# Ledger of designs, part 5: designed miniproteins, single chains, continued (3)

Each design is a single chain, and the fold is of that chain. pLDDT is the mean over its residues in the fold that is shown.

## One batch from the design tools (miniprotein)

Design m8149
Fold by ESMFold2-Fast:
Structure m8149 (fold): chain A 88 residues (1-88)
Amino acid sequence: SLRFEAEVLIGIALIYLGLARLFGDPSLLRKAIELLREALRLAVEIGDEELREEVIRLAEELVRAAEELGDEEVRREAEELLEEGREA
């Protein structure tokens, strides 16, 4: 199920977000962004607005986490994901 695959990707992205904050490592946020971008593609393909909204919510959280860690490049990548989610 594509829906189940998207939900698993979102779950793993949440783990990377938590680990990034715990270790202060913005490279782990980049892993979360990659996973959420894939989950967004799946959500759009299946037409699941609830999954799309969940990706948007987590992208907003990734922007905040990147700001907290002081990584402007990762913040821009998270903002790009947020824009993609809102346009989808």
Scores: mean pLDDT 89

Design m8150
Fold by ESMFold2-Fast:
Structure m8150 (fold): chain A 85 residues (1-85)
Amino acid sequence: EEAVKHFKEAIDHLRQAAANKDDLEKVYESFEKAAEHAVRAAKILGVDPKEMLEQLKEDGLALTKDNPEMQKVIEEAVEKKLKEV
């Protein structure tokens, strides 16, 4: 139940990033929060948080191939969290 709550929070923050795609600061903040909730969900489920974060980065970059500036923001937000775990 708690893992599901953190996954829902992560998805909600990713939706906020999509809604604010023209605001790179909001995209960065949304991915930071999504990464934090993804790490919490991974730890509850006994999954490696690094694998979860690497997957989030790959998916984010794949969805934003047409916007290099947004790709950089997503990469920086997720890699910051990767260094903390």
Scores: mean pLDDT 79

Design m8151
Fold by ESMFold2-Fast:
Structure m8151 (fold): chain A 91 residues (1-91)
Amino acid sequence: MTEEEIKKILENFAKRQGVEITDELKSKIEELAKKIVELNDETKQRVAEFEANKDKLTPEQIRENTIRLVADSLRKIGDIIDEEIKLIKEA
């Protein structure tokens, strides 16, 4: 999913809810879309690095690294959701 695709999804959602897309709201949507792309790219890179080295790890290390990666990703997603909620409330 690209930054432009995320922006379109958010803008179309706002339009369906009858929210006017002001320059300020558009700027906030652009910032949020950028953060979502950055997290997605970071997560993909971390997963690729893990998969590339998975055969060199013990079963215990695989479990620990998997739990850590999932937990870190969920925490970052939670931060983005909080930002989205603020954006909607302030619109």
Scores: mean pLDDT 75

Design m8152
Fold by ESMFold2-Fast:
Structure m8152 (fold): chain A 78 residues (1-78)
Amino acid sequence: STRRDQIRQFRQQSSQYYQQSRRYDQQSRSQGLIYYGQSVYYSHMAFATGSDSDSSNQWRQQGRDTYRRYYQQSQQIS
């Protein structure tokens, strides 16, 4: 189903950004934090897509808030 395909895509994006965060953490801590934040965001989007409406909204909000925090941390370092 399209919903299952979307969840799979979000999980793949999360995994890809996590791998990028690990690679960049050694080269640029600022960039590593951004990629880690994106990884967590897409992980939350996968949970949101698989959840009921109320829980879905909470997962999306948590994902956005978490990404924002990591992005802010990256800007303080750079």
Scores: mean pLDDT 83

Design m8153
Fold by ESMFold2-Fast:
Structure m8153 (fold): chain A 72 residues (1-72)
Amino acid sequence: SLTPREFRVLRVLAEHGPLTVRELAELLGISQATASKILSRLEKKGYIARVEGKEPLYVLTSKGRKALLQAE
């Protein structure tokens, strides 16, 4: 199952669109190191996808969107 912090990350991605680690960290008020760890876990679980580039972007997947709709 997803933690409350992981749900918050998915909600932020749903609301703000594709985000860098830095942008997500700023929006959540957490360190970039913490944001990177959360994003890595969510990517491995298939809730987000990483778009490669000079500064990688993270995007909500269909699985991530479904998880938000099923949140209690």
Scores: mean pLDDT 84

Design m8154
Fold by ESMFold2-Fast:
Structure m8154 (fold): chain A 93 residues (1-93)
Amino acid sequence: ALEEAREGGRKAVEGAMEAMREGGKEALPPAIGGVLSGIGAIFEAEVLKNAKEAGISAVSGGESAIRAARLAGSERALRLGEEGVRLGKRAIE
């Protein structure tokens, strides 16, 4: 649960950053949201040791990364965001 939430947060950050790299200004707001929520998931898993909250943050970050990926037209960013959502959901149960 904690490991899945942490990895989900990392995937959300990676997806959001990839979308920022490939996308225009339109992708920036959801990409920034994905980075912040993904970092939140990592913090909640590693420092607070709260798998449910970390999982929720990983899902939120992954969904934001998916929105950014669609605006950027990045299949890689989309896959990373989807993995973040999947891992976050597993952490929540």
Scores: mean pLDDT 86

Design m8155
Fold by ESMFold2-Fast:
Structure m8155 (fold): chain A 94 residues (1-94)
Amino acid sequence: ADAMREVAEQALRAAELLKNTGNKKLEELAERIRELAERLLEAIDRGDEEEARRLLGEIAKQLKEAAKLAKEAGLENLADSLETLAKNAEKLAA
């Protein structure tokens, strides 16, 4: 629960950073990541491990897409942070 909650909170923070990039595609991904992270927190709060793992997998997918676009936009440090968070989410989804 604590590790999944930490990933959800980090995903919410990542979404805020993506929203402030001025890149329209990253801003669209920010909204999707925020929504998934909020749903993950709700799943954790009700003890729904199956839904929490499913949402972690979806978060990882969106974070990988955001990392690729961030790298293409020259935002290397942001891309590296997003890739690390995506790997953590994938590990918890397994």
Scores: mean pLDDT 87

Design m8156
Fold by ESMFold2-Fast:
Structure m8156 (fold): chain A 57 residues (1-57)
Amino acid sequence: MMERERAKEFLQTVLGLSEEDAERAVELRETRGPEAAGEYVQALLEGDEERVRELLE
């Protein structure tokens, strides 16, 4: 609960992600672990749309 909120704020403040993108990254961390969330964030920052889609579905 508190860790989820903190992670979202960190992603928005440090990386400049939208609330929507930060929310998805946190959900991936909770469901698939921190490595999947990290890959998702990296794909977003690199503009790798194919990788983003693979990680979401």
Scores: mean pLDDT 76

Design m8157
Fold by ESMFold2-Fast:
Structure m8157 (fold): chain A 94 residues (1-94)
Amino acid sequence: MPTREELYKYIGNVTGDIPEEFIDRAAEALYRVVEEDPSLEGLKIDLTRVDDENVQLTVVDKDGVIIGSKVLPVDASVEEIEKAIRELVENPAK
């Protein structure tokens, strides 16, 4: 497992009051996606607090192009976040 510092390279912009636990889970989720598909190296996640229970997760490529976004519960597991990232990269929002 990479260090926390290495995992945070997967985090881009963080907007609003987002728990560190969610940021840590989002970073780990993208790390798992990239480890499974190295062609996705260079992706970052932007996080925006939507309300008391939800965070908007936006996947951005190395050139700053938005791949897609999804609203997730703040208590979403690493596995749920990983699934959301995979769905966004496999089916980019048009």
Scores: mean pLDDT 81

Design m8158
Fold by ESMFold2-Fast:
Structure m8158 (fold): chain A 61 residues (1-61)
Amino acid sequence: SAEAEELRRRARELRARAAALRAQAARETDPARRAALLLEAEILEGLAGIYEGVARLLESK
């Protein structure tokens, strides 16, 4: 469905942003800033997983 495709597109965008944050964290020398970047990446990855799950549910109906 159009809705499922939109959710998958948003999930891909979130995963790309998370990957960029993880790359940024790898270059970060301040442990507090590194932890914050990694936490943001984990939140985006979690949200992407939810969007992918909802998209799959919509396609199963």
Scores: mean pLDDT 90

Design m8159
Fold by ESMFold2-Fast:
Structure m8159 (fold): chain A 85 residues (1-85)
Amino acid sequence: SMAERQERVRKAQEYLLKAGIYYSKGDYEKAAEYADKAYELARDVDPLLAANALRIRAEAYKKLGDYEKAEEDLKRSQELLEQAG
């Protein structure tokens, strides 16, 4: 339903804000965790929000030394942005 989609988007935005805050504090594990939660909520309802979540998760993965996961997330993020127009 529309209400369920709106709630998922709102919750994803809250998690994405938390991911950014933890990233700015240097807590990259929590940044990746909250970006992951945001992506899972957004992936089928808001492609732009999902793409942004993957980008933040990729930046956290780079800080954690997981360059392959970071590259995968950046590629998926670009695909979602291309689909969104």
Scores: mean pLDDT 90

Design m8160
Fold by ESMFold2-Fast:
Structure m8160 (fold): chain A 88 residues (1-88)
Amino acid sequence: MDAKIEELIKLAAEYLKTADPEKVAKEVEEALKFVEENAEYIRETASDEQLENAIRVLRALAEAAERAGRPKVAEAARRLAEKLEEIR
């Protein structure tokens, strides 16, 4: 699993080097707002495994963004992961 996650991090980092960092950060921030506004619904409908996997992917995205030199995307992804941890 870790090897597959590392491959995804590398792929995401390459994508983030060419993507518009302001647009990607905004999309992640909009996802954070959705999670904040729908926290109770997510807690009731999402399984612990689904939340754990989402948190893992978002932390991988934050690491990929740091490697790509996209600190705003990294910060947004970390905040979203932290919010999902609070919900579970």
Scores: mean pLDDT 76

Design m8161
Fold by ESMFold2-Fast:
Structure m8161 (fold): chain A 75 residues (1-75)
Amino acid sequence: SSSQQQAISIVESFIDSKNLDDYITIQRIKGDLRKVINSGITDRETLRKKFREILGDKVSDEELDELVDRVLKAL
């Protein structure tokens, strides 16, 4: 859907902003985040938990909460 495409664009732009240096890691993270978005999850707590599992310690709690809120607003 158009909403899912917007959410995907948000997560991909976010990952690009982190300036990670490993191409394989970047593609894996982007792929895993897209799978979560395409799974139809709209519950904030579940979405946050899955994003944390994918991103690990690469993002702060503040950055994670901002990303989740932006994704949910797009969906």
Scores: mean pLDDT 84

Design m8162
Fold by ESMFold2-Fast:
Structure m8162 (fold): chain A 80 residues (1-80)
Amino acid sequence: MQRELDIGALEVAAAMYKVALRNLAKKKGLSEEQIKEIEEEVDKFLDEMIADVNAGKSTEEVIKKFREKLEELEKKVDSL
């Protein structure tokens, strides 16, 4: 149950961040292709975090790493 709950939380976080980043990118005037690339980067990070959870890494460590990656991506998008 814990792995399923942890993965579910990561999936919800990824979905929320994709919506936030999509809205930011649209405000920045980015193309739909650029927005898709940003969403694909979020999905790539999600896959890496799910792999880390399945490898037995602590949920706290995985969530912290995921937040850091998403914050770096948001800063990159904001800098465009």
Scores: mean pLDDT 79

Design m8163
Fold by ESMFold2-Fast:
Structure m8163 (fold): chain A 66 residues (1-66)
Amino acid sequence: SALDEAAARITAETGLPPDAARLAALMVLLGKSKEEINKELKFNYGVTLTDEQLELIKKIVKEVLK
């Protein structure tokens, strides 16, 4: 799927675990804030995004998902 493609690319470019990358891509697609995304990623996977990682993920989501 396009979401799985976005998650794979995020993992390759950021080093995030695949499940965390998939959740981050989905939350970006849904228009969630950095604070909301980092809250969910920290509780579920023990990771947080830097501003640079978030901007890269937004770019990937836009290119792959729309």
Scores: mean pLDDT 86

Design m8164
Fold by ESMFold2-Fast:
Formats: C-alpha cells, sequence, structure tokens
Structure m8164 (fold): chain A 70 residues (1-70)
C-alpha cells in the first residue's frame, strides 16, 4: 500500500491511499483534513495531482510526500 500527501490549490492537504502504482501514476482514495472524500490521480514523474471529490468538484494539487506502507 502507498500513502501520499497532496497539497491542493486551496491550501488543504489530502491523504491518498493506493494499493499499487501503475506506470508512474498513483491512483487511490483521497480524503482532506476537513473530511471531504474523492479519488486522486498523482503523476509521480511531475508531482502533479488531481482529485475528483464525491460532490463532483475537481481540485489540482502537488505531491508533498509518498510512502510505501508494508
Amino acid sequence: MYIAKVKLEDGKVATVEAEEVDDSLLVGKAETSDGRKGRAVIDLVTGEAEIVFDDGTVKKGKLLSVEKVD
């Protein structure tokens, strides 16, 4: 499993959980510190991230950190 932290364009931090990395893309479940949920796509080459929230809102962000959790 991978845990990533993404800083969104509005300054909020999202935590992203993904089981695997697919061709340098990390795709997983995202949750912000204020409890908003969505799905994230993170480009591990550029560090750019996009989250589509459950309400249909799309936010761009930047990868802060990624860690592989055993």
Scores: mean pLDDT 82

Design m8165
Fold by ESMFold2-Fast:
Structure m8165 (fold): chain A 70 residues (1-70)
Amino acid sequence: MSEEELEAEIYLALAKMTLGVAKTTKAPEEVLRKLEEIVEKAEEAARRGDVEEARELMKEAVRLMKEADE
């Protein structure tokens, strides 16, 4: 893998972990759906080696979890 592909995959893994935590903590259904969409987009970004997009998607996933916690 290129360095860019590896970095993008790391951000994808973090986004997937965020979704996993959300499922374990029983986050609202709306938040889970949005996180699933973000993970799909992050997977596509990682497939292209788009580090910037993967990073922003991971940040968005974390932001959604914080908003769900009120």
Scores: mean pLDDT 80

Design m8166
Fold by ESMFold2-Fast:
Order: structure tokens, then sequence, then C-alpha cells
Structure m8166 (fold): chain A 73 residues (1-73)
């Protein structure tokens, strides 16, 4: 599942950055996604479910990008 992939990436990031910095990164990315949610609108149950799925995919993608950036340095 996307949640399992996110958890795995967060664990890999924590190995490099430590748990505290990884949590701060995840919190920042989640805050950005919440802002996008309110900007795009998400008022119906159907739109909310669709947004949750997109948000998980976006979070996974952003975490992958951060991990790859760290591996290249």
Amino acid sequence: SKVEEISELAQELAKILGSEKTLELVEKLMAELVEEYYKEGGFSDEEREKWKKKAAEKLLERLKEELEKLKEE
C-alpha cells in the first residue's frame, strides 16, 4: 500500500537524517499537502477520498525525491 511505502521511505530517511529531522520533513510536506487541499477544495466525501489518495501519492513522490537527493550527495 502507499502508506507502507511512505513508512519504508521515512525509515530510510531516518537512517540518514535521524528521527527528529525526518519527522520535521514529513510534517512540512504534510502541511504543504493540507494547504493544497484547501486551495483545490475538498468538500464532498467523494472528493475527499480522491484527494486522500492523491495526497498519499504526492507525499510518497516527495519523500522519494528527498531520499534520492541525499543518496547523490
Scores: mean pLDDT 76

Design m8167
Fold by ESMFold2-Fast:
Structure m8167 (fold): chain A 80 residues (1-80)
Amino acid sequence: MEDEEKAKKYEELADKHFERARQAIEQGNVEEARKHLKEAWENYAKAVQYYKKVDPEKAQELRDKATERLNELGELINKA
């Protein structure tokens, strides 16, 4: 299903940006961390929109999980 494929693609992109944000925080690069955090938010939002069309329960689970994880990173960036 094309929507399922799009959802997975955006989820993978979001996961990569999330990992880059974590690495940037560890290196003390706050600007790089903020950039990757923003990209992770945008790509998770796109993944959730595509999952809603094929698997609404998975979309909700991803939204909740991503929101928690990204908010935690945002707090770390704001304190750094």
Scores: mean pLDDT 84

Design m8168
Fold by ESMFold2-Fast:
Structure m8168 (fold): chain A 97 residues (1-97)
Amino acid sequence: MKEKIEKYREEIRKAADEAVADPLASPRFAYLATKAVKEIPEVADHVAEALRDLAERNPASRDVFTKAAEEVRKDVENAPQAIARAGTEFKVIALQQ
């Protein structure tokens, strides 16, 4: 499992960077993060960290990502829904600017 965790960490980080540059890439980040957490719950901490990084780099969506990061860490079972919701809300907020 450690090898899969490292691969997901790299992919999630890259997808997060892409989402910062282009909000239309946020569904890809949400998909990868959701898939990773469903396959390996231990990835939840890394997903929460990526969400917190997205919150810092996107002030208009700070609350959305901060809330999602907290929910992912607290309720791994509901992490997929929290991640998907944050991705959708970020896309809407970014397109309104």
Scores: mean pLDDT 77

Design m8169
Fold by ESMFold2-Fast:
Structure m8169 (fold): chain A 62 residues (1-62)
Amino acid sequence: AEKLARGAEGALAGAEELEKAGDTVLAEAYRKQARKLRELAREGRPLDEEAREEIERIGGVG
């Protein structure tokens, strides 16, 4: 649960930076992933392969 919340916070921070850089499309993608991660954390679900891949993808995009 805590890892999912941390991932969501990171994605939101990344979205803000991308929006400042003018990449609105990528910023929206980051916010969508953050919302999904927050929902999983609230439901108490363990990190599955899909959620883990999404966190890694967001971190790897730069």
Scores: mean pLDDT 70

Design m8170
Fold by ESMFold2-Fast:
Structure m8170 (fold): chain A 91 residues (1-91)
Amino acid sequence: GKEEALKGGEEALKAGEEGDGKKAAEGGARAANGAERSGDPEAGAKAGTLAAKGGTLAAKKAKTPKEASYGTAGAISGIGGAFSGGGLKLT
């Protein structure tokens, strides 16, 4: 749970630094899924932040709209992971 979330976030960040939007999106999705399963708000927030940074970097380095869309998807997944892990306390 927590390990998958953080590893997904780290993978997204590395992919973003390399300009790989598809891999950044995959890392972001993994971070979000791991955060949701972990029930740990701190791990979710950290993983979500890493995934958001990775997706944003990949989008900025993208040469094509398709690559930019992968980066954007990674950032959205990262934000979703942060909210799922960091925001649910009875509304």
Scores: mean pLDDT 69

Design m8171
Fold by ESMFold2-Fast:
Structure m8171 (fold): chain A 57 residues (1-57)
Amino acid sequence: SSIKSQIDTLTTRRDTLEDEASRAAGDGDVDRARTLLEEAGRVQSEINSLSSQYSSS
């Protein structure tokens, strides 16, 4: 379904943002790491919303 495809795409994006945040933190760029984790959190919220819709159908 289109919802499943969106969840898969968003999961990949979340994982990429978390990986980039880890690299930024390792480099001492705490502000960048925080911003990336904040964006990853927004993506996770969208995943949760779509997952609820997918399960209810």
Scores: mean pLDDT 85

Design m8172
Fold by ESMFold2-Fast:
Structure m8172 (fold): chain A 65 residues (1-65)
Amino acid sequence: SPVEKEAAFNIMLIAAEIHPSIRVEERDGALEIYYDSSDSAAKSIAEGLEKLGKDVGREVKVYEL
């Protein structure tokens, strides 16, 4: 459901914000996710946010460090 997708996005965003190998920035309404590609967990979180962002109508841009 839309509520469950929004909740999943918010949980994943919190995971990204507290993860030591991820930097989260908001610019012009877009969410920018910078992740260390050597950290497989950071990559999974970043890719998850990009996918969930499309489902909930949020612009998510992912950048490898």
Scores: mean pLDDT 87

Design m8173
Fold by ESMFold2-Fast:
Structure m8173 (fold): chain A 55 residues (1-55)
Amino acid sequence: SSALYLRILESQGISREEIERLQRMSEEEAVAFLTERYGFSEAQARGAIEVIRSL
């Protein structure tokens, strides 16, 4: 569920404010943010962005 996935993102240190910013970023900017800031792989970052945008 979206709520469960949101909790997973928060457990990785991604705040609600950062999720809101990610929703406003381009896909390329959001991928760069997640890979550089949180050490996500590109595939993990793209998957996270897809879920964040479905919220």
Scores: mean pLDDT 76

Design m8174
Fold by ESMFold2-Fast:
Structure m8174 (fold): chain A 73 residues (1-73)
Amino acid sequence: SNIDKLEEAIKKLDKEAIKEALKELGVSDDLIEKLVSLVTEENKERILKALVTPLRQGVDPNDAAKAVLGLLG
């Protein structure tokens, strides 16, 4: 699934794969740019919990993305 691809991309810090997975999930380009800029080795576990878990629970991808941005900066 696109959520599984996103999870693996974040774990690997593959920013291109993160962009592709977020785009396939229907996240807006503006939110994708902001999210990708925030992903680091230090914060990737926090982003996984704050983004991937709500997505798996059926939260709208744009709402999940906005929530992560509000939480992290």
Scores: mean pLDDT 84

Design m8175
Fold by ESMFold2-Fast:
Structure m8175 (fold): chain A 58 residues (1-58)
Amino acid sequence: SPLAEEIRRLSDEITALAEHMVAHRDELSPEELQRLGDEIVALHGRRLDLERELVAAE
């Protein structure tokens, strides 16, 4: 379903950002780490909203 595809895409993006943060932790500024952390939180929120929509549609 389109919702399941979007959830998968968001999960992949969250994983990529988290891996980038871990791989480059010593190279990233505190401000960049905060920004990436905030982006991951926002993507998690978006994914949860879509998961709720998927359940409600079924």
Scores: mean pLDDT 85

Design m8177
Fold by ESMFold2-Fast:
Structure m8177 (fold): chain A 77 residues (1-77)
Amino acid sequence: SLQQARQLVDQASEYLRQGDREKAQQLADQAAQLTGDKGAETSIRTAMRFALSQDDPEQAAEILRSGSEGALDNLES
């Protein structure tokens, strides 16, 4: 569900803050697949790619969260 996708993005963002990039990517991939929407899937994957390019864990987490939330919000209505 979209709610589960949101929870996985939040968890992935927290793992990015902790420096666990492998776990964060695993959870972000699961979130992307759960959306059932190619646009939202692409947005989450793109946000994760940009997040992984950042050296600052807090900035990486914010990029993933912000990029993913916009796409997920568009699917609710």
Scores: mean pLDDT 82

Design m8178
Fold by ESMFold2-Fast:
Structure m8178 (fold): chain A 73 residues (1-73)
Amino acid sequence: MKKKIAVIVGPTTSEEAIERAIELAKSFKGAEIRLEVGKTVKQAGEEAQKLGYTATVFDADPEEVAVVLYEEK
């Protein structure tokens, strides 16, 4: 089973929030990590749910970021 992780950031997400999200993504050993820009955190969560994937959301006040784990069925 192939595992993929997308770090999804908004247009106003801070560098600190992005770094924390990348560190979280790296904690999932053996997964391919991709940085996605221009997708909303809400849209990423909805897409993950519709596809039956697990989504881990890291909330950075005042900015939003999502770490989404995709597992192939």
Scores: mean pLDDT 63

Design m8179
Fold by ESMFold2-Fast:
Formats: sequence, structure tokens, C-alpha cells
Structure m8179 (fold): chain A 66 residues (1-66)
Amino acid sequence: MVLRLTLSGSPARQIGIVLRLIGDPRVEVKPLSETEYEVTLSGSEEEREAIVEELRADPHVEVEEL
């Protein structure tokens, strides 16, 4: 599953989100710009859906499924 993320809010919040993603061995992060990231999710369908739901719950994260 491939997602495009657009991050907003303070630099500290954005860094926190990026560190969360980089720290997950099921998540591959590719920076597209200073605020845009391409994220590839591996693992089970249930695990991928849970990560998408967590990201969508953050008002400073815009999630687009590719």
C-alpha cells in the first residue's frame, strides 16, 4: 500500500510524525518535499489499515491513497 502524506503544523510536530514513521520497520518513507512524503506500508492488511486510521486521525496529516 502506498500513501502520499502532506504534513502541516509546527516543525516539532512534523518531526515527531516522521520519526514515528521511520521507527516502524513496516513503513518505508521517501521524502518528496519539505512537507510531502511517500509512504509504503508492508505487513498484514489489518496492520496497514490501523496505520492509515492513526494517520487520518491527526488533523495535521493529509493522507492520499495512491
Scores: mean pLDDT 82

Design m8180
Fold by ESMFold2-Fast:
Structure m8180 (fold): chain A 64 residues (1-64)
Amino acid sequence: VREGPPIGLTFSPDTSAEEIAKAILEKMEEVVERLLREGRITEEQAKQWLEAARKNAEAVIAAA
């Protein structure tokens, strides 16, 4: 990967693309769930953010 997402995750250079993709998805799900619970984002925004996270995960796997 070229750039890490600015979501507080760091990855070792030897981490596999699949592991990176999984970590990104899990972290995004946690963040989105928390923000939804706090009422900081709407269900619509949560859906969009999770969709973006899935696309990013697919891109990471495809780049492997």
Scores: mean pLDDT 70

Design m8181
Fold by ESMFold2-Fast:
Structure m8181 (fold): chain A 58 residues (1-58)
Amino acid sequence: VDELIAALDSPDPETRRRAALALGEIGDPRAIAPLARALLEDPDEEVRRAALRALGRI
């Protein structure tokens, strides 16, 4: 989980998007705050959408 949370800070938006989706599939509540930050602050719309979907699964 910590490696995926770190991947949300990647300079590559595809890496951040995949990390967000993987965190949602794992369902660990430790990911809630990092995913909420991505949803509100990520410049990439697809990453924000992935974070929203992930939060809906946790």
Scores: mean pLDDT 80

Design m8182
Fold by ESMFold2-Fast:
Structure m8182 (fold): chain A 116 residues (1-116)
Amino acid sequence: ADHIVMSGGGTFKEGSNVTLTATSTALGLGQGGVAWILEPVGGGAKGVIDNSSKTGKGIRSRFQGSQSGTTATLTISDLKVEDTGIYYALAPGATSDDGKVIGLVMGEGAEVTVLA
């Protein structure tokens, strides 16, 4: 079973920056394919980064994804109260003989609270 360790969560002021880190020794996170989702307070999970550094619901320059070695990083600049919630890294876990991804691995989540 592949495991992704999450770090960088906490309580932040509006207008500050945060960096969330996802690390796995079993998954090639630096090879790409890592997506990030936000589960906001009140529910309704949404994509904030795909592997092209775009949100699943549009382009937002405040959200930047990077990947290197065993680590994937989400940097959020100019934090807003609506950015509050739990962030998850999603990575390809398994592939078929044809090279298709047949499973996803989700990190344990990093809770971010933004205060006005």
Scores: mean pLDDT 70

Design m8183
Fold by ESMFold2-Fast:
Structure m8183 (fold): chain A 55 residues (1-55)
Amino acid sequence: MEVEAAKLAIELMKEGKSREEAAKEVAEKLNIPEGIILSLKEASIEGLENAIKSS
């Protein structure tokens, strides 16, 4: 998962958006491949934060 996509998804989810809503928003703004969108739909905030910290 790309760091920029994960950061944006975390911000959207913290704003109260669902994982699906966050994934759609990230896809629209960053023109992200479908595989990353599927990962974002299944990811938790904790999982995304851990991915960023590991980068």
Scores: mean pLDDT 70

Design m8184
Fold by ESMFold2-Fast:
Structure m8184 (fold): chain A 82 residues (1-82)
Amino acid sequence: SMEDIKEFEELEKEYQKKLKELLKALNDPSATKEEIEELMKELKEIGEKLIEKAEKVFGPEMAKLLRESIEKILKEAEKKLE
C-alpha cells in the first residue's frame, strides 16, 4: 500500500540517521562502549521495523537481503568493541 511505502521511506531515513551516528561514534576515541552499545541497540530496533516494511512492500527476498546487510553492519560494529 502507499501507507507502507511512506512508512518504509520514513524508517529508512531514521535507519540512515542512526547508522551515521553509530559510524561517527565508532570513529570517535571519546565514545564509550556503553554509548556504542546503545546506538547498536537502537539501529537494530529501527532495522527490524525497516525489514518488516520491506517484506510488505518488496517481498521476502528483498527483506532477507536487507536483514543480511544490517546484520553485517552490526557484526562489524561489535568487532570494534571487542
Scores: mean pLDDT 86

Design m8185
Fold by ESMFold2-Fast:
Structure m8185 (fold): chain A 58 residues (1-58)
Amino acid sequence: MTKEQLEEMTEESVEAIKSAVDLVVSKKEGDKEKEEESKKELDEETEEVLQLEQEAQE
């Protein structure tokens, strides 16, 4: 084996570890994004209820 081949193998291993860490971090980030979507849905529902209340009050 050449020194270059050993370096390539080490780089591949580091890349695999980085990919695994990124996957775990992405999962945590995904949870936060889902919370933002839930808040938007709540705002839409609140607007609908407010419109319905205005119609009932008229």
Scores: mean pLDDT 67

